# Designs tried in a protein design run: designed miniproteins, single chains, continued (4). Part 40

Each design is a single chain, and the fold is of that chain. pLDDT is the mean over its residues in the fold that is shown.

## One batch from the design tools (miniprotein)

Design m13463
Fold by ESMFold2-Fast:
Structure m13463 (fold): chain A 65 residues (1-65)
Amino acid sequence: SDSEKERLREEVLRTLREILTLRGVSPAEQEERLAALDRWLETQSVEELRRIHTVLRTRLAELRA
């Protein structure tokens, strides 16, 4: 559904922003990377968004450990 796809897209972008912050990426570079990713995510299926979200959540958990 559109609602599920929008939620997953927002979660993917939020998780990546957190990863980039933990890695010390500048705010300007974060915004460029997130904008490019957001455009690409709009073309993806909900199944692919779930896969991407899982990968990024795992990466974030490792960085926080």
Scores: mean pLDDT 86

Design m13465
Fold by ESMFold2-Fast:
Structure m13465 (fold): chain A 63 residues (1-63)
Amino acid sequence: MEELVEKLIEKFGLKTEEEKEMARQSVEIAKALYEKGFIPEEMIYPVAEMFLETELWVESRRK
């Protein structure tokens, strides 16, 4: 789990604690989907990446 969070932080160039927390939450949500049988283990990272990208997009649109 920590390795996936770190990989997302590096990939997206996250600098703030808020952005890093979003990465952590995205991985936790993806893992929960895997534990519920909705996605296979190899999809945890891609799904977490998708959630993080969506959260960052929403934040960038904030007005």
Scores: mean pLDDT 79

Design m13466
Fold by ESMFold2-Fast:
Structure m13466 (fold): chain A 66 residues (1-66)
Amino acid sequence: ARQQAEAYTQQGEELYAQGKLEEAAEKYRQALDLDPSNQRALDGLARVLLKLGRAEELGTVRLPAP
């Protein structure tokens, strides 16, 4: 449900703020699994992966079509 996807997105944002980048990425991935159209979760995941220096891993995530 979109509401659960928003909850995971929020958790990802909180983890990102705490510097827990890998955990933040996991929460954003869970949000996208529930709501693949969640632009906020996709943007958050891209940002956290870039900050980790692991932008290449974005392609290995189970994301919807671009």
Scores: mean pLDDT 73

Design m13467
Fold by ESMFold2-Fast:
Structure m13467 (fold): chain A 78 residues (1-78)
Amino acid sequence: MTKEEEIEALVRTARRIVRFVEELRRRWPSMNEAEKAQAEKDIEEARRLLEEILERLRELGAPEERLREVEEALERVR
C-alpha cells in the first residue's frame, strides 16, 4: 500500500465512523435502555478510533485538508 493509499483508506474509515455515530444519534430518542448503553460504548470507541486515525495521518504527513476533515469528524462525534 502506498502512503497516499493509506491516507485515503484512513479518511474513508473516518467518514464511515462519523456516519455510524450520526445514525446512532438519530436513533437515540427511539432506543431502549440496553440499546442506549451499547450506543454510548460504540460512540466512545468511535472517538478513540478517530483519534488513532488522526495520529496516524499526522505520522504519514497527510495534507492539512485531510487532517482537518478528521479533526472536524472528532468534533461531530463529541
Scores: mean pLDDT 86

Design m13468
Fold by ESMFold2-Fast:
Structure m13468 (fold): chain A 66 residues (1-66)
Amino acid sequence: SLVEKIKEALALLEQSEEATITINGKTVTITTKTGTITITFDSEVDALVLARDLKEAFPHAKVEVL
Protein backbone atom coordinates (compact mmCIF):
# COMPACT_ATOMS: atom_id res chain seq x y z
CA SER A 1 0.00 0.00 0.00
CA LEU A 2 1.01 3.66 -0.28
CA VAL A 3 1.32 3.92 3.52
CA GLU A 4 3.64 0.89 3.65
CA LYS A 5 5.87 2.37 0.91
CA ILE A 6 6.08 5.66 2.85
CA LYS A 7 7.08 3.75 6.02
CA GLU A 8 9.78 1.91 4.04
CA ALA A 9 11.06 5.25 2.66
CA LEU A 10 11.24 6.66 6.22
CA ALA A 11 13.24 3.60 7.35
CA LEU A 12 15.75 4.03 4.48
CA LEU A 13 16.19 7.74 5.27
CA GLU A 14 16.64 7.08 9.02
CA GLN A 15 19.33 4.41 8.43
CA SER A 16 21.25 6.16 5.62
CA GLU A 17 23.71 9.05 5.97
CA GLU A 18 23.48 9.77 2.21
CA ALA A 19 20.16 9.84 0.39
CA THR A 20 18.61 11.41 -2.70
CA ILE A 21 14.92 12.31 -3.08
CA THR A 22 14.06 12.54 -6.79
CA ILE A 23 10.76 14.12 -7.88
CA ASN A 24 9.50 13.36 -11.39
CA GLY A 25 5.93 14.55 -11.86
CA LYS A 26 3.72 12.33 -9.68
CA THR A 27 6.64 10.07 -8.62
CA VAL A 28 9.01 10.36 -5.63
CA THR A 29 12.08 8.08 -5.58
CA ILE A 30 14.27 7.66 -2.47
CA THR A 31 17.73 6.36 -3.31
CA THR A 32 20.34 5.23 -0.76
CA LYS A 33 23.29 2.81 -0.83
CA THR A 34 21.10 0.17 0.89
CA GLY A 35 17.99 0.46 -1.28
CA THR A 36 15.65 2.38 -3.57
CA ILE A 37 11.91 3.00 -3.11
CA THR A 38 9.59 4.58 -5.68
CA ILE A 39 6.22 6.02 -4.66
CA THR A 40 3.66 7.11 -7.27
CA PHE A 41 0.85 9.52 -6.33
CA ASP A 42 -2.45 10.57 -7.92
CA SER A 43 -1.24 14.19 -8.15
CA GLU A 44 2.04 16.12 -8.53
CA VAL A 45 1.03 18.24 -5.50
CA ASP A 46 0.92 15.11 -3.28
CA ALA A 47 4.39 14.10 -4.52
CA LEU A 48 5.79 17.58 -3.81
CA VAL A 49 4.23 17.68 -0.32
CA LEU A 50 5.80 14.34 0.64
CA ALA A 51 9.19 15.37 -0.76
CA ARG A 52 9.11 18.65 1.22
CA ASP A 53 8.11 16.83 4.44
CA LEU A 54 10.88 14.24 3.95
CA LYS A 55 13.51 16.95 3.30
CA GLU A 56 12.41 18.85 6.43
CA ALA A 57 12.60 15.67 8.56
CA PHE A 58 15.88 14.51 6.92
CA PRO A 59 17.96 17.61 6.07
CA HIS A 60 20.92 15.44 4.97
CA ALA A 61 18.90 14.17 1.97
CA LYS A 62 19.54 15.83 -1.40
CA VAL A 63 16.53 16.83 -3.52
CA GLU A 64 16.49 16.56 -7.33
CA VAL A 65 13.52 17.76 -9.42
CA LEU A 66 13.24 16.39 -12.96
Scores: mean pLDDT 86

Design m13469
Fold by ESMFold2-Fast:
Structure m13469 (fold): chain A 58 residues (1-58)
Amino acid sequence: HHMEERRKKEIERIAKNPEALEGVIDALEYLKKTGSPEAQRFADEAIEELKKALEKRK
């Protein structure tokens, strides 16, 4: 799998597990601050999706 596809799949999997969402958000936040521009954009989109999943967790 490509890195992009792998990350997307992993994000979708984590988004279905509310308990893991907070840890993944922290990891994506780190990527957004230190990653390449492409990784930053992807991480930002992933964080948005995970935030929506956290709302579901409530």
Scores: mean pLDDT 68

Design m13470
Fold by ESMFold2-Fast:
Structure m13470 (fold): chain A 92 residues (1-92)
Amino acid sequence: LAELLAAVRAIRDGLLASEDGLTAAEMARAAAELLASTGHPELQALAERLRAAADELRAATEAGDEEAVAAARERAIATLEEAAALLERLAA
């Protein structure tokens, strides 16, 4: 779990630094795949929320909707922070 926690934190930091909505959507989707691969029910629920946020972020970016991009990015970051906190608890 320590390697997964490090990966989730790295992707969160990448999303915070990213200026490209399509790249941010790909990062969020990659994180969702990592969380889903654990088979843990709580992490799978977060993976589904993160996939939804990634899909919203991609659609908003393609539409040029700056407010929707910001909202979807914020949801993706918040979900990654929840995933990191859960991974810390599971690793303890």
Scores: mean pLDDT 83

Design m13471
Fold by ESMFold2-Fast:
Structure m13471 (fold): chain A 102 residues (1-102)
Amino acid sequence: DPALVDQLLARTRELFPVLRAKAKERGLEVSDSVLLNGAVLRAGRELGVEEVGLLTNVALWLREEGASWEEIEARLRAIMRASGLPESLADQALALARRLLA
C-alpha cells in the first residue's frame, strides 16, 4: 500500500527530530540509527501496523550490516512465510527502509 508507506515515512520523519531532541535533553549518547529505529517503531504503533515497523527495523539493521537490498527482500519474505503473515508486509517494510535511507 503506497499510501501507508507514505504515511509511515512522514510520521517517522516527524518523530525522528523529537526523539533526537529528547535524547540530547537527557544527556543520552544515542546513534542516529537507534533514533531512526525508535521513530519507525513509534510510527508503526501509532498507525496500527507494528509488524511493518518491526520489519523496517530488520531491513535497516541488515542494510547497516552490509546486506544488499535483494538479500534484505529475500530475508523479509522468508520471515513472513515462517510467521504465516502476508508477504505484502515485507514489501511495505522494504519500500519504507529504502526511502528512509535515500
Scores: mean pLDDT 88

Design m13472
Fold by ESMFold2-Fast:
Structure m13472 (fold): chain A 74 residues (1-74)
Amino acid sequence: MAEEMKERFYKALEELRKFIEEDERLTEEQKEELLAVLEEARKKVEEAKSEEELKEKIKEATGEIQGELKKYLA
């Protein structure tokens, strides 16, 4: 189950990465910053040692990504 959660999260990050890369409204600098946030989120989730920690890391990473997106897309 933990592996399934990681796979789902990584697929979500890949879809978001493609969306960011293809969005014409974002500057190259904004794209680089957002992509760096996605990479950091991936690393945090990859480091999770248990299913409970994985759930917490995914929630934290999701919140951080949403916060950064609001800076540029709100």
Scores: mean pLDDT 79

Design m13473
Fold by ESMFold2-Fast:
Structure m13473 (fold): chain A 61 residues (1-61)
Amino acid sequence: SEVAREVGLALLLAYNKDKPKEEQIELLRPHFSEEAAEKAVELVQSGKTPIEAIDEARKLE
C-alpha cells in the first residue's frame, strides 16, 4: 500500500540519519525526484520527524 511505502521510506531515513547528506539523498532517489529527496533530508536535519519529512517531500512530486 501507499501508506506502507511512505512508512518504509521514513524508517529508511531514520536508520540512515548518521550518514552524510549526499548518501541519504542517494538512498531516497529511487523513490523521489532529486528535489524531493533533498527536501526530505533537509527537513529531518531541521528537526522534523522522518514521517513528516516524507509527507512534505511527497508534495513536491
Scores: mean pLDDT 83

Design m13474
Fold by ESMFold2-Fast:
Structure m13474 (fold): chain A 56 residues (1-56)
Amino acid sequence: MARKLLEEAKKAIENGESSETITKILQEAINAAIEEGDAETAQEAVDLMVEYLKKE
């Protein structure tokens, strides 16, 4: 689940979706990754959120 949410977040960023939508998907990806014990996906989602917030 978490990896799919991360991929959806990346797709939303590429498509120029709203920051609110992108942030929600990334938060869901982080939550799912923690529940699944997927530290790699959780870290990637956090890094992507930080990168996105720094852009503007």
Scores: mean pLDDT 78

Design m13475
Fold by ESMFold2-Fast:
Structure m13475 (fold): chain A 69 residues (1-69)
Amino acid sequence: SEAERLIERLKSKDPKVRAEAVRELIESGDLELLEKAEPVLIELLTDKDEEVRELALEALALLEQLRVE
């Protein structure tokens, strides 16, 4: 599935691929997809790459926004 492919990219060894996957997740605004990715997004908050950490924080903030509505 598209969701499984996206989550796989979030776990890529290439930080550029991880960053791109997080951006796609943010752009989707899909609550169900964000909820499915949440455990991996939490792990990415401690990622070695600064951009990946910043994007993961943004994605989790979006997830919380969508849950409140």
Scores: mean pLDDT 86

Design m13476
Fold by ESMFold2-Fast:
Structure m13476 (fold): chain A 67 residues (1-67)
Amino acid sequence: LEEKIKNIIKFLELGNTETAIKGLENIIEELRKRNAPEEVIESLERAKELVEQGNIKEAIEVLRQLL
């Protein structure tokens, strides 16, 4: 999980928001299938929403809290 989140942060820092969003969607689906804690899933969904709104800095901060 940590490596996948680090890669998403890297894509966001490079301005590749579409790849980052797809990566977040994939992680969220995997975690839902594994019945991961709702808190973690909600944090990832919030990060995705922030990326879609153009709030990249805030999205990165949310993702870093999961590392």
Scores: mean pLDDT 83

Design m13477
Fold by ESMFold2-Fast:
Structure m13477 (fold): chain A 58 residues (1-58)
Amino acid sequence: KKLLEELLKALEEKDVAEALKLLEEAKEELSDEELKEIATALVEGDLEKAIELVKKLL
């Protein structure tokens, strides 16, 4: 929960490097499907989609 809040903040600040580090830490709290969707959005540079996906998990 706390890692997802930090991940959301990093995404809103457009800090992709911090978001990637937080996503790796949060992977133990996420399902494989959730992790794949967020990681794909980040790889595609779709920060708005990544933000929406993280908000739905909070």
Scores: mean pLDDT 79

Design m13478
Fold by ESMFold2-Fast:
Structure m13478 (fold): chain A 70 residues (1-70)
Amino acid sequence: MAEARALLEEAIKKLQAGDIESAVELLERAREHALASGDTDTALQVRAAIAAAKSGNIDLAIRLLEEALA
């Protein structure tokens, strides 16, 4: 819960700074926490954000993470 949220917030900051590699590492950790808590919807959004970030679509990655935090 709070741990996954903190990881998502830090990942957004890393994406905004252009540190995609660190952001992806934080997102993978957040996905693990979401899956462990049974939050499948958050885990799916985080997986989509990782794919967007790896594709260079940083704006989409940030948008998906902001939606996961809402």
Scores: mean pLDDT 83

Design m13479
Fold by ESMFold2-Fast:
Structure m13479 (fold): chain A 65 residues (1-65)
Amino acid sequence: MMSKEKAVEMVETLAKSKSSEEDAKEALVRYAGLSEEEAEEIAKLIVEGNVEKAKELAVEALEKL
């Protein structure tokens, strides 16, 4: 299971690399263990450039695991 710190780093990396919404969603599901619904919402925020909100939601989703 990915730590909260590594999940935040992944969100930052996906934003910096200009990943597509689909690629970001797949990475969050496969490596962070998030649900498809949560990963899709976070991926949309990353693509929109709202990186801070994306990090917040990623941490919150992991806290519910």
Scores: mean pLDDT 77

Design m13480
Fold by ESMFold2-Fast:
Structure m13480 (fold): chain A 89 residues (1-89)
Amino acid sequence: AKENLEKALEHLEKALQAVRSGDRRAAMQHLDEALYYLAQARKDIPKELFDEAVKALNEAREALRSGDYDRAIEALQKAIEAVKKALEK
């Protein structure tokens, strides 16, 4: 459903802001919630865009664990782009 994609996007954007403010805990929480809503929307988006969003989310999580905030920001931006592209359909 479109609502699940919109919720995923909201949490991805909140995760990005948390990374930029140095709030690693909040960023990780919002990443987990974004993944939850993406999973709920799996049937409602093209598999290619779903796979790209999940891959980018996992890359962001790994980057946050290693303290690589620049990589986390890049990965979050890729996930946001994939979800926005799915919402345009």
Scores: mean pLDDT 85

Design m13481
Fold by ESMFold2-Fast:
Structure m13481 (fold): chain A 69 residues (1-69)
Amino acid sequence: MEKLKKEAEELRNKAEEYDKQFSTAQRAIDLAEAAGHEETVQEARDVASQYRNKAEELKKKADEIEKKL
């Protein structure tokens, strides 16, 4: 039980870090759009997509572990 609880908490903490990185990437997109840097916007959107997907996968894994507790 305790091991699985720790694993779920670690996954949620990692997901939270990716959520923060997603927010940072979203701000970079906004700034790049305002500056007219289309190339930077595309790169930032790709990075933001990666962080969002990673956070969602980690949250899903944490939920699955918690349901087994």
Scores: mean pLDDT 82

Design m13482
Fold by ESMFold2-Fast:
Structure m13482 (fold): chain A 61 residues (1-61)
Amino acid sequence: AAEVAAEIDRLARAGRGKEAAELAFRLASQDPEKAREALRAAQRNGWSGAAAVLGEALRHL
């Protein structure tokens, strides 16, 4: 969960927003519980890019 959140944040910070969104939406679709855990990890670590994308994916799935 935390590792996926860190990867999503890394992609977002690198300007690879499409890849960050695709990874977040894929995770939320395949494993919504893991996506919620990843969102909590992003929020705890201040990974704002990951938190935004994961929050969006979970809201619209």
Scores: mean pLDDT 83

Design m13483
Fold by ESMFold2-Fast:
Structure m13483 (fold): chain A 86 residues (1-86)
Amino acid sequence: SEKIEKAKKLIKKAKEYLKQGDYKKALEYATEAIRILSELLSPERQTGLLLRAIGLELDAELTGDYEAAAKELIKLAEELLKELEK
Protein backbone atom coordinates (compact mmCIF):
# COMPACT_ATOMS: atom_id res chain seq x y z
CA SER A 1 0.00 0.00 0.00
CA GLU A 2 1.27 3.49 -0.95
CA LYS A 3 -0.13 4.86 2.33
CA ILE A 4 1.71 2.21 4.38
CA GLU A 5 5.01 3.01 2.59
CA LYS A 6 4.56 6.76 3.17
CA ALA A 7 3.76 6.14 6.86
CA LYS A 8 6.89 3.96 7.25
CA LYS A 9 9.09 6.78 5.89
CA LEU A 10 7.41 9.35 8.17
CA ILE A 11 7.84 7.09 11.24
CA LYS A 12 11.54 6.61 10.37
CA LYS A 13 12.01 10.41 10.11
CA ALA A 14 10.09 10.97 13.38
CA LYS A 15 12.44 8.53 15.17
CA GLU A 16 15.50 10.25 13.63
CA TYR A 17 14.28 13.67 14.85
CA LEU A 18 13.56 12.20 18.30
CA LYS A 19 17.19 10.95 18.49
CA GLN A 20 18.41 14.44 17.48
CA GLY A 21 16.32 16.09 20.23
CA ASP A 22 14.05 17.84 17.71
CA TYR A 23 10.87 16.86 19.54
CA LYS A 24 8.55 19.23 17.63
CA LYS A 25 9.66 17.75 14.28
CA ALA A 26 9.40 14.22 15.71
CA LEU A 27 5.81 14.99 16.80
CA GLU A 28 4.92 16.54 13.39
CA TYR A 29 6.18 13.52 11.42
CA ALA A 30 4.57 10.97 13.80
CA THR A 31 1.23 12.83 13.63
CA GLU A 32 1.31 12.85 9.79
CA ALA A 33 2.05 9.08 9.81
CA ILE A 34 -0.96 8.51 12.11
CA ARG A 35 -3.17 10.69 9.86
CA ILE A 36 -2.23 8.66 6.75
CA LEU A 37 -2.62 5.27 8.51
CA SER A 38 -5.99 6.35 10.02
CA GLU A 39 -7.40 6.55 6.46
CA LEU A 40 -7.07 2.71 6.31
CA LEU A 41 -9.28 2.23 9.41
CA SER A 42 -13.06 2.17 9.96
CA PRO A 43 -14.61 5.64 10.54
CA GLU A 44 -15.08 4.86 14.26
CA ARG A 45 -11.44 3.80 14.77
CA GLN A 46 -10.18 6.74 12.66
CA THR A 47 -12.12 9.22 14.83
CA GLY A 48 -10.84 7.69 18.09
CA LEU A 49 -7.24 7.62 16.86
CA LEU A 50 -7.29 11.21 15.56
CA LEU A 51 -8.85 12.48 18.83
CA ARG A 52 -6.08 10.71 20.79
CA ALA A 53 -3.40 12.26 18.55
CA ILE A 54 -4.98 15.74 18.87
CA GLY A 55 -5.10 15.31 22.67
CA LEU A 56 -1.37 14.48 22.79
CA GLU A 57 -0.51 17.48 20.58
CA LEU A 58 -2.60 19.85 22.72
CA ASP A 59 -1.04 18.49 25.94
CA ALA A 60 2.45 19.10 24.48
CA GLU A 61 1.48 22.67 23.51
CA LEU A 62 0.06 23.40 27.00
CA THR A 63 2.86 21.72 29.01
CA GLY A 64 5.80 22.24 26.62
CA ASP A 65 6.63 18.51 26.96
CA TYR A 66 7.02 17.74 23.26
CA GLU A 67 9.40 14.84 24.04
CA ALA A 68 6.74 12.82 25.91
CA ALA A 69 4.11 13.56 23.22
CA ALA A 70 6.49 12.66 20.36
CA LYS A 71 7.40 9.33 22.02
CA GLU A 72 3.73 8.43 22.56
CA LEU A 73 2.76 9.40 18.99
CA ILE A 74 5.66 7.40 17.50
CA LYS A 75 4.63 4.38 19.63
CA LEU A 76 1.00 4.78 18.50
CA ALA A 77 2.06 5.03 14.83
CA GLU A 78 4.34 1.94 15.10
CA GLU A 79 1.62 -0.14 16.81
CA LEU A 80 -0.92 0.88 14.15
CA LEU A 81 1.58 0.09 11.36
CA LYS A 82 2.21 -3.41 12.79
CA GLU A 83 -1.56 -4.07 12.93
CA LEU A 84 -2.08 -2.93 9.31
CA GLU A 85 0.87 -5.04 7.98
CA LYS A 86 -0.71 -8.28 9.28
Scores: mean pLDDT 88

Design m13484
Fold by ESMFold2-Fast:
Structure m13484 (fold): chain A 68 residues (1-68)
Amino acid sequence: MSEAQRVDLTRAFARVLELLEAGDPSWPAEARALFERYPAAAASLAAELKDRFPEYAAELDAILAEVA
């Protein structure tokens, strides 16, 4: 990826982390957008999110399956 794409990915990932930590009901839409924007990284990003927020693992897996 270009440097700009890496920066954008980092910001998008941080946004999803913030929403999940807050329990914000908009997090599924942001997670889906993240996975659609970075499909090659989606599985790894989903795994990291599930590791940090196991309570959302089923929902994250469902979103990842929709993107795939």
Scores: mean pLDDT 81

Design m13485
Fold by ESMFold2-Fast:
Structure m13485 (fold): chain A 65 residues (1-65)
Amino acid sequence: GPEGLLARVHYDYEAKSPEELTLKKGELVLILEEVSEEWFRVRNLATGEEGLVPKSVLGAVGPAR
């Protein structure tokens, strides 16, 4: 799966439940788990916080350049 890959946040996202993570455009996240076709569990590299986010708010999943 995409676990261990980095993605950049393309759109601000506000958590709608305690399981979800709030993200700001431009942040980098580490993909921890693909939980469904639409959702990743990620860690925000700036804050260390973990949670669920929609795949649609992230850019292409891949290594940081």
Scores: mean pLDDT 80

Design m13486
Fold by ESMFold2-Fast:
Structure m13486 (fold): chain A 67 residues (1-67)
Amino acid sequence: MKAEELYEKGLEYYKKGKLEEAEKYFSEAYKLLVEELGKDHPKARETFENLVKVGVEILEEAVKKVT
């Protein structure tokens, strides 16, 4: 499934520390999973949790750059 491929790419970029790219792929995977399976499906929820985690790390990195 295309959403699973996007999720796997998100995990790969996250492991490499490429947070912005990981966020992009998790966001696309989440949208497709919600459309195909619904927001309450375990796969959609897991993808959302990873998307939030990456988003928090991006904000932390941005704060370090400003300060």
Scores: mean pLDDT 80

Design m13487
Fold by ESMFold2-Fast:
Structure m13487 (fold): chain A 62 residues (1-62)
Amino acid sequence: MLSEREKRILELLAREGRLSTKEIADALGVSQSTARSHLNRLKEKGLVSEDPLHPGHYHYGP
């Protein structure tokens, strides 16, 4: 099940296209460690992907 915070991350990425872990953490008011934990779960579910040219940058979808 997606948490409300994970849903907010998906909405943010769908709107902005690509964001770094720091930008996502700052937007949500959480630590980078917390944002990374949520991003890892979303990546495992196939809902976000890490940019291979910019490690630590994520976008919506595969």
Scores: mean pLDDT 82

Design m13488
Fold by ESMFold2-Fast:
Structure m13488 (fold): chain A 69 residues (1-69)
Amino acid sequence: SREEVERGLAGVEKGLALAEELRDLVIARNVLHGAQEVLEEAKKLGDEELIRRAEELVRRAESLVQELA
């Protein structure tokens, strides 16, 4: 549902902030996996706004993983 995807997006944003604060590659990788899962659910809903938000979080998480690796 849209509500579940919105909750997932909020969870990923909080996880990303934690990974950035702690500079922890394991947390960053887990956040990336979560962002990818939320993106797939947003795509199933066909909601362009949710897809864009999820894609942005995937990009940010990928950048952090690359920076920390």
Scores: mean pLDDT 87

Design m13489
Fold by ESMFold2-Fast:
Structure m13489 (fold): chain A 65 residues (1-65)
Amino acid sequence: MVSKEKLELEVNAAMAIMEGYLSGDEEVRKKATELANKAIEAAERGDLEKAKEYVEKAFEIVKKA
């Protein structure tokens, strides 16, 4: 079973992708999706600290839009 922390990071990454789509800006959507995918990849390899950094960066991109 995945840890609660890993699951939370993956859910937050998915939410960042959705916010990117809702922004209506293709560049924001693309950057948020790239960062969210990096977060998911980091979480899958057990690098939860790096995954958290990518999630925070993805939300920062969508927040600036």
Scores: mean pLDDT 79

Design m13490
Fold by ESMFold2-Fast:
Structure m13490 (fold): chain A 90 residues (1-90)
Amino acid sequence: ASELVQKGHDALAKGDYETALKYYEEALKIDPNGIVYLDRGIVYYKLGDYEKAIEDFEKAVELGFPGARIALGKVYEKLGDTEKAAEAKA
């Protein structure tokens, strides 16, 4: 699982979002955890798939990774929901 996450990080750093998604998806099938949901959500956000980004960030928070709240705030800003964006970042 950690090797797949690292390959996902390498792909994300290169801007290869499709490859990053494939590696994170495989990692989540083996060991679903909040950090990987956050990482995949970031890729969806960069691709403009804000609905999937929100789903992944919410799962990251549920799995004990509260840092995803800042990412949720950024997605809500992109959707024009300034109230939810402010709440998520607080």
Scores: mean pLDDT 81

Design m13491
Fold by ESMFold2-Fast:
Structure m13491 (fold): chain A 59 residues (1-59)
Amino acid sequence: ELEELERRAEELAEEINRLAEELAKVPAGSPERRELLERQLELSVELIGLAVEIVVLKK
């Protein structure tokens, strides 16, 4: 349902924000930063998918 999709998207956005905070503390070019960036990209792709689904359901 729409409200459940919106809640899942909100949870993903929160996790992405947490990863952004961690990224700010890690030096550029470190292997740890690369892993965090890859994780953030994976979550961002999933969030985009949910956002598209929500938009389609609202239209």
Scores: mean pLDDT 80

Design m13492
Fold by ESMFold2-Fast:
Structure m13492 (fold): chain A 69 residues (1-69)
Amino acid sequence: ARELTELQRAVLDAIARRGGEATAAELARELGKSQSTVSRHLRELEARGLVERVGRVYRLTEKGRALVA
């Protein structure tokens, strides 16, 4: 199985701490990263089915929740 990077895991954990939904801007501020860095990782996590995008919000999928809970 393809493993998560440290930052990808931190992004998933941060979304989970926020109740399962967050914007790229909120995640960038919390993690001390640029929005471009966070957005790149969110796109990769979305491609893996670990998050889904609804407008500006990224939501943990059932698969994503299983990795952080």
Scores: mean pLDDT 82

Design m13493
Fold by ESMFold2-Fast:
Structure m13493 (fold): chain A 69 residues (1-69)
Amino acid sequence: IREEAERIKQTVQNLEKIAEYISPDVLKEMLEQLYKKAKEVLERAKKSGDEEAKKIAEETIKRIEEMLK
């Protein structure tokens, strides 16, 4: 779970770095897919009681929401 949360966070950070080289429509679709994955990881972290994975997933979700605005 923690490894999955960190992987999604890393993917979002990488997308942010190359966002200017991606078409807006494609970037939005990629972010929406990552948002769904991050929410799934958050729910699994809540069920397992993994507070670190939960924190990473919540921070990643907030970042994606900011990028989608």
Scores: mean pLDDT 79

Design m13494
Fold by ESMFold2-Fast:
Structure m13494 (fold): chain A 94 residues (1-94)
Amino acid sequence: MEGEEHYKKGQEAFEKKDYDTALEHYAKAIAAYSEDDKFLAEVYEKMGEAYEKQGKYKDAAKAYYLAGVYYENAGDLEKAEELYKKADEYAKKA
């Protein structure tokens, strides 16, 4: 309940290009829903996108890597591979 509400507020902030507020809400969503691998994967992917928009490529790479781990745990191997590749690309960009 609380996690979904924070995720929604994070997405709303992201759409308004307020990436700092989006990241704050995504962090709160993770804290509320730490036991749902699919939800955590989606939130970390959005955190990666927000860091990417800010040019924080090392933080984006870390978030995308964590998204990949949680998608893999959730059984979405294709999405996990996509996020691992994206994490590697942004880690090299610095």
Scores: mean pLDDT 85

Design m13495
Fold by ESMFold2-Fast:
Structure m13495 (fold): chain A 58 residues (1-58)
Amino acid sequence: STLDRLREALRLLFSGERSVREAAEAVGFSPATFSRLFRERVGVSPAEARERRVGPAP
């Protein structure tokens, strides 16, 4: 399902193994489609989510 693919791409992205582009492609989405679907489900872009995880923000 679309949700399962998004969840798997998110896991790959946060595990640090792949870029946003590579994670999207690994689950069968274009980066643009992945970014749109991710924002619709999560509320932020994949780039924003990754930036929040990487930063030592409080």
Scores: mean pLDDT 70

Design m13496
Fold by ESMFold2-Fast:
Order: structure tokens, then C-alpha cells, then sequence
Structure m13496 (fold): chain A 70 residues (1-70)
């Protein structure tokens, strides 16, 4: 989780609109039990990845998972 989050953050330093990196950060936050951050990053992933319907669906599922675990 921590290693995955750090790698995603490095990618976001290079491109803050990297939808896959935003999605990976959201997943890492769920693994860490930080559900509000997970929801925020998943929403950013949806906005950045609007041209990738599979990524959007994955981000929406992460939001649902985080909301249920709050």
C-alpha cells in the first residue's frame, strides 16, 4: 500500500492528470483505511480518465467500497 501510493505520487508529480496513477492512489488509500482520501482520488481519476470507460467504472466501484466502509 505505502509503496504503491509513493509510486503513484511520483507519476502524479510528472503528470497530475494521469488517470491510472490517480486510480492507483485511490486503491492504496482504501488499503490504508483512508476512505475520504480514496474517494477524493477516485473522483479525480474519473475526471482525468473520461475517455476510458473501464477506468471510470473501476473508480466508481472504489467510491462505493470506500463509502460502505466509512
Amino acid sequence: AEERLREAQKLLELDPNNAKALLEAARAYIELGRYEEAIAYAKKAIEAGKDDPELVKEAEELIKEAEKKK
Scores: mean pLDDT 81

Design m13498
Fold by ESMFold2-Fast:
Structure m13498 (fold): chain A 72 residues (1-72)
Amino acid sequence: MEKKKKEAIELLKKAIKAIEEGDILKAIEYAVKAAELVPELREKINEAIQAALEGDLDKAIKILQEMIKELE
């Protein structure tokens, strides 16, 4: 569990960086992989993906940051 949680945190951090760099497709890829490692995050990750697709990048980043804090 600890290793999957750590890997999910790193993927969520990469997703945030991808959003900040304007690579939304890459951000979605990282977020989906994080949800596969920690299925309990799937609903929140889907909310972040939806926000990013709708152009609300600030909301997407905030949701991802919240998940990282909850996992740390």
Scores: mean pLDDT 83

Design m13499
Fold by ESMFold2-Fast:
Structure m13499 (fold): chain A 58 residues (1-58)
Amino acid sequence: SAAAEAAAKAAAEAGATGDAEKAQRSGVLMHSRAGTDEAARAAGEAGRKAAAEAGGQP
């Protein structure tokens, strides 16, 4: 649904922003694919939860 898509998009953006901010604050210049994978996974989980909350609330 449009509501679920909007929720997933917002959660993904929030998750990506949070993880990117933490990585930058750490001053990590080294290429860390593990950090990138963690950010993507966290964004996916956040999007899934946000979509469930937006569309699944009784």
Scores: mean pLDDT 57

Design m13500
Fold by ESMFold2-Fast:
Structure m13500 (fold): chain A 65 residues (1-65)
Amino acid sequence: MPPKTPELELELEILEKGVALAPRLSEEERKELEELGEEILSEPREVQLERIKEKLDEIEERLRA
């Protein structure tokens, strides 16, 4: 198997959380993720992944309410 780097681990966390949240996302939350993707397009991959993870965490917290 390929070595597990911090970036790869973060990608796996994002995929797992994204899959869990996807059926619960509203159109507003989906737009927030799309807008974030546009903002971070020019950022390094590790920065992109960190920002996506933070946004997913924010959405997850909102969905708990």
Scores: mean pLDDT 76

Design m13501
Fold by ESMFold2-Fast:
Structure m13501 (fold): chain A 70 residues (1-70)
Amino acid sequence: GTVVEASGATPEGAAKAAADAAGGSVEGVRLTIYALDGRVAAEGVAKDEKDAAELVRRAGLTGARVRAIR
């Protein structure tokens, strides 16, 4: 799979980064979400952009780096 990384410095930016990383996939995307301090805050599979944004939103982070495997 192709690895895509994106980051956002705000909660809205982090959700957008996750949505962008999941964009264009119909098979689902494996996401690893890192808090700004570098720790893994959440992991999961998002089936679409909305699902990816919701995964980040539920983690309650002030900002995040997102790693996606497509």
Scores: mean pLDDT 77

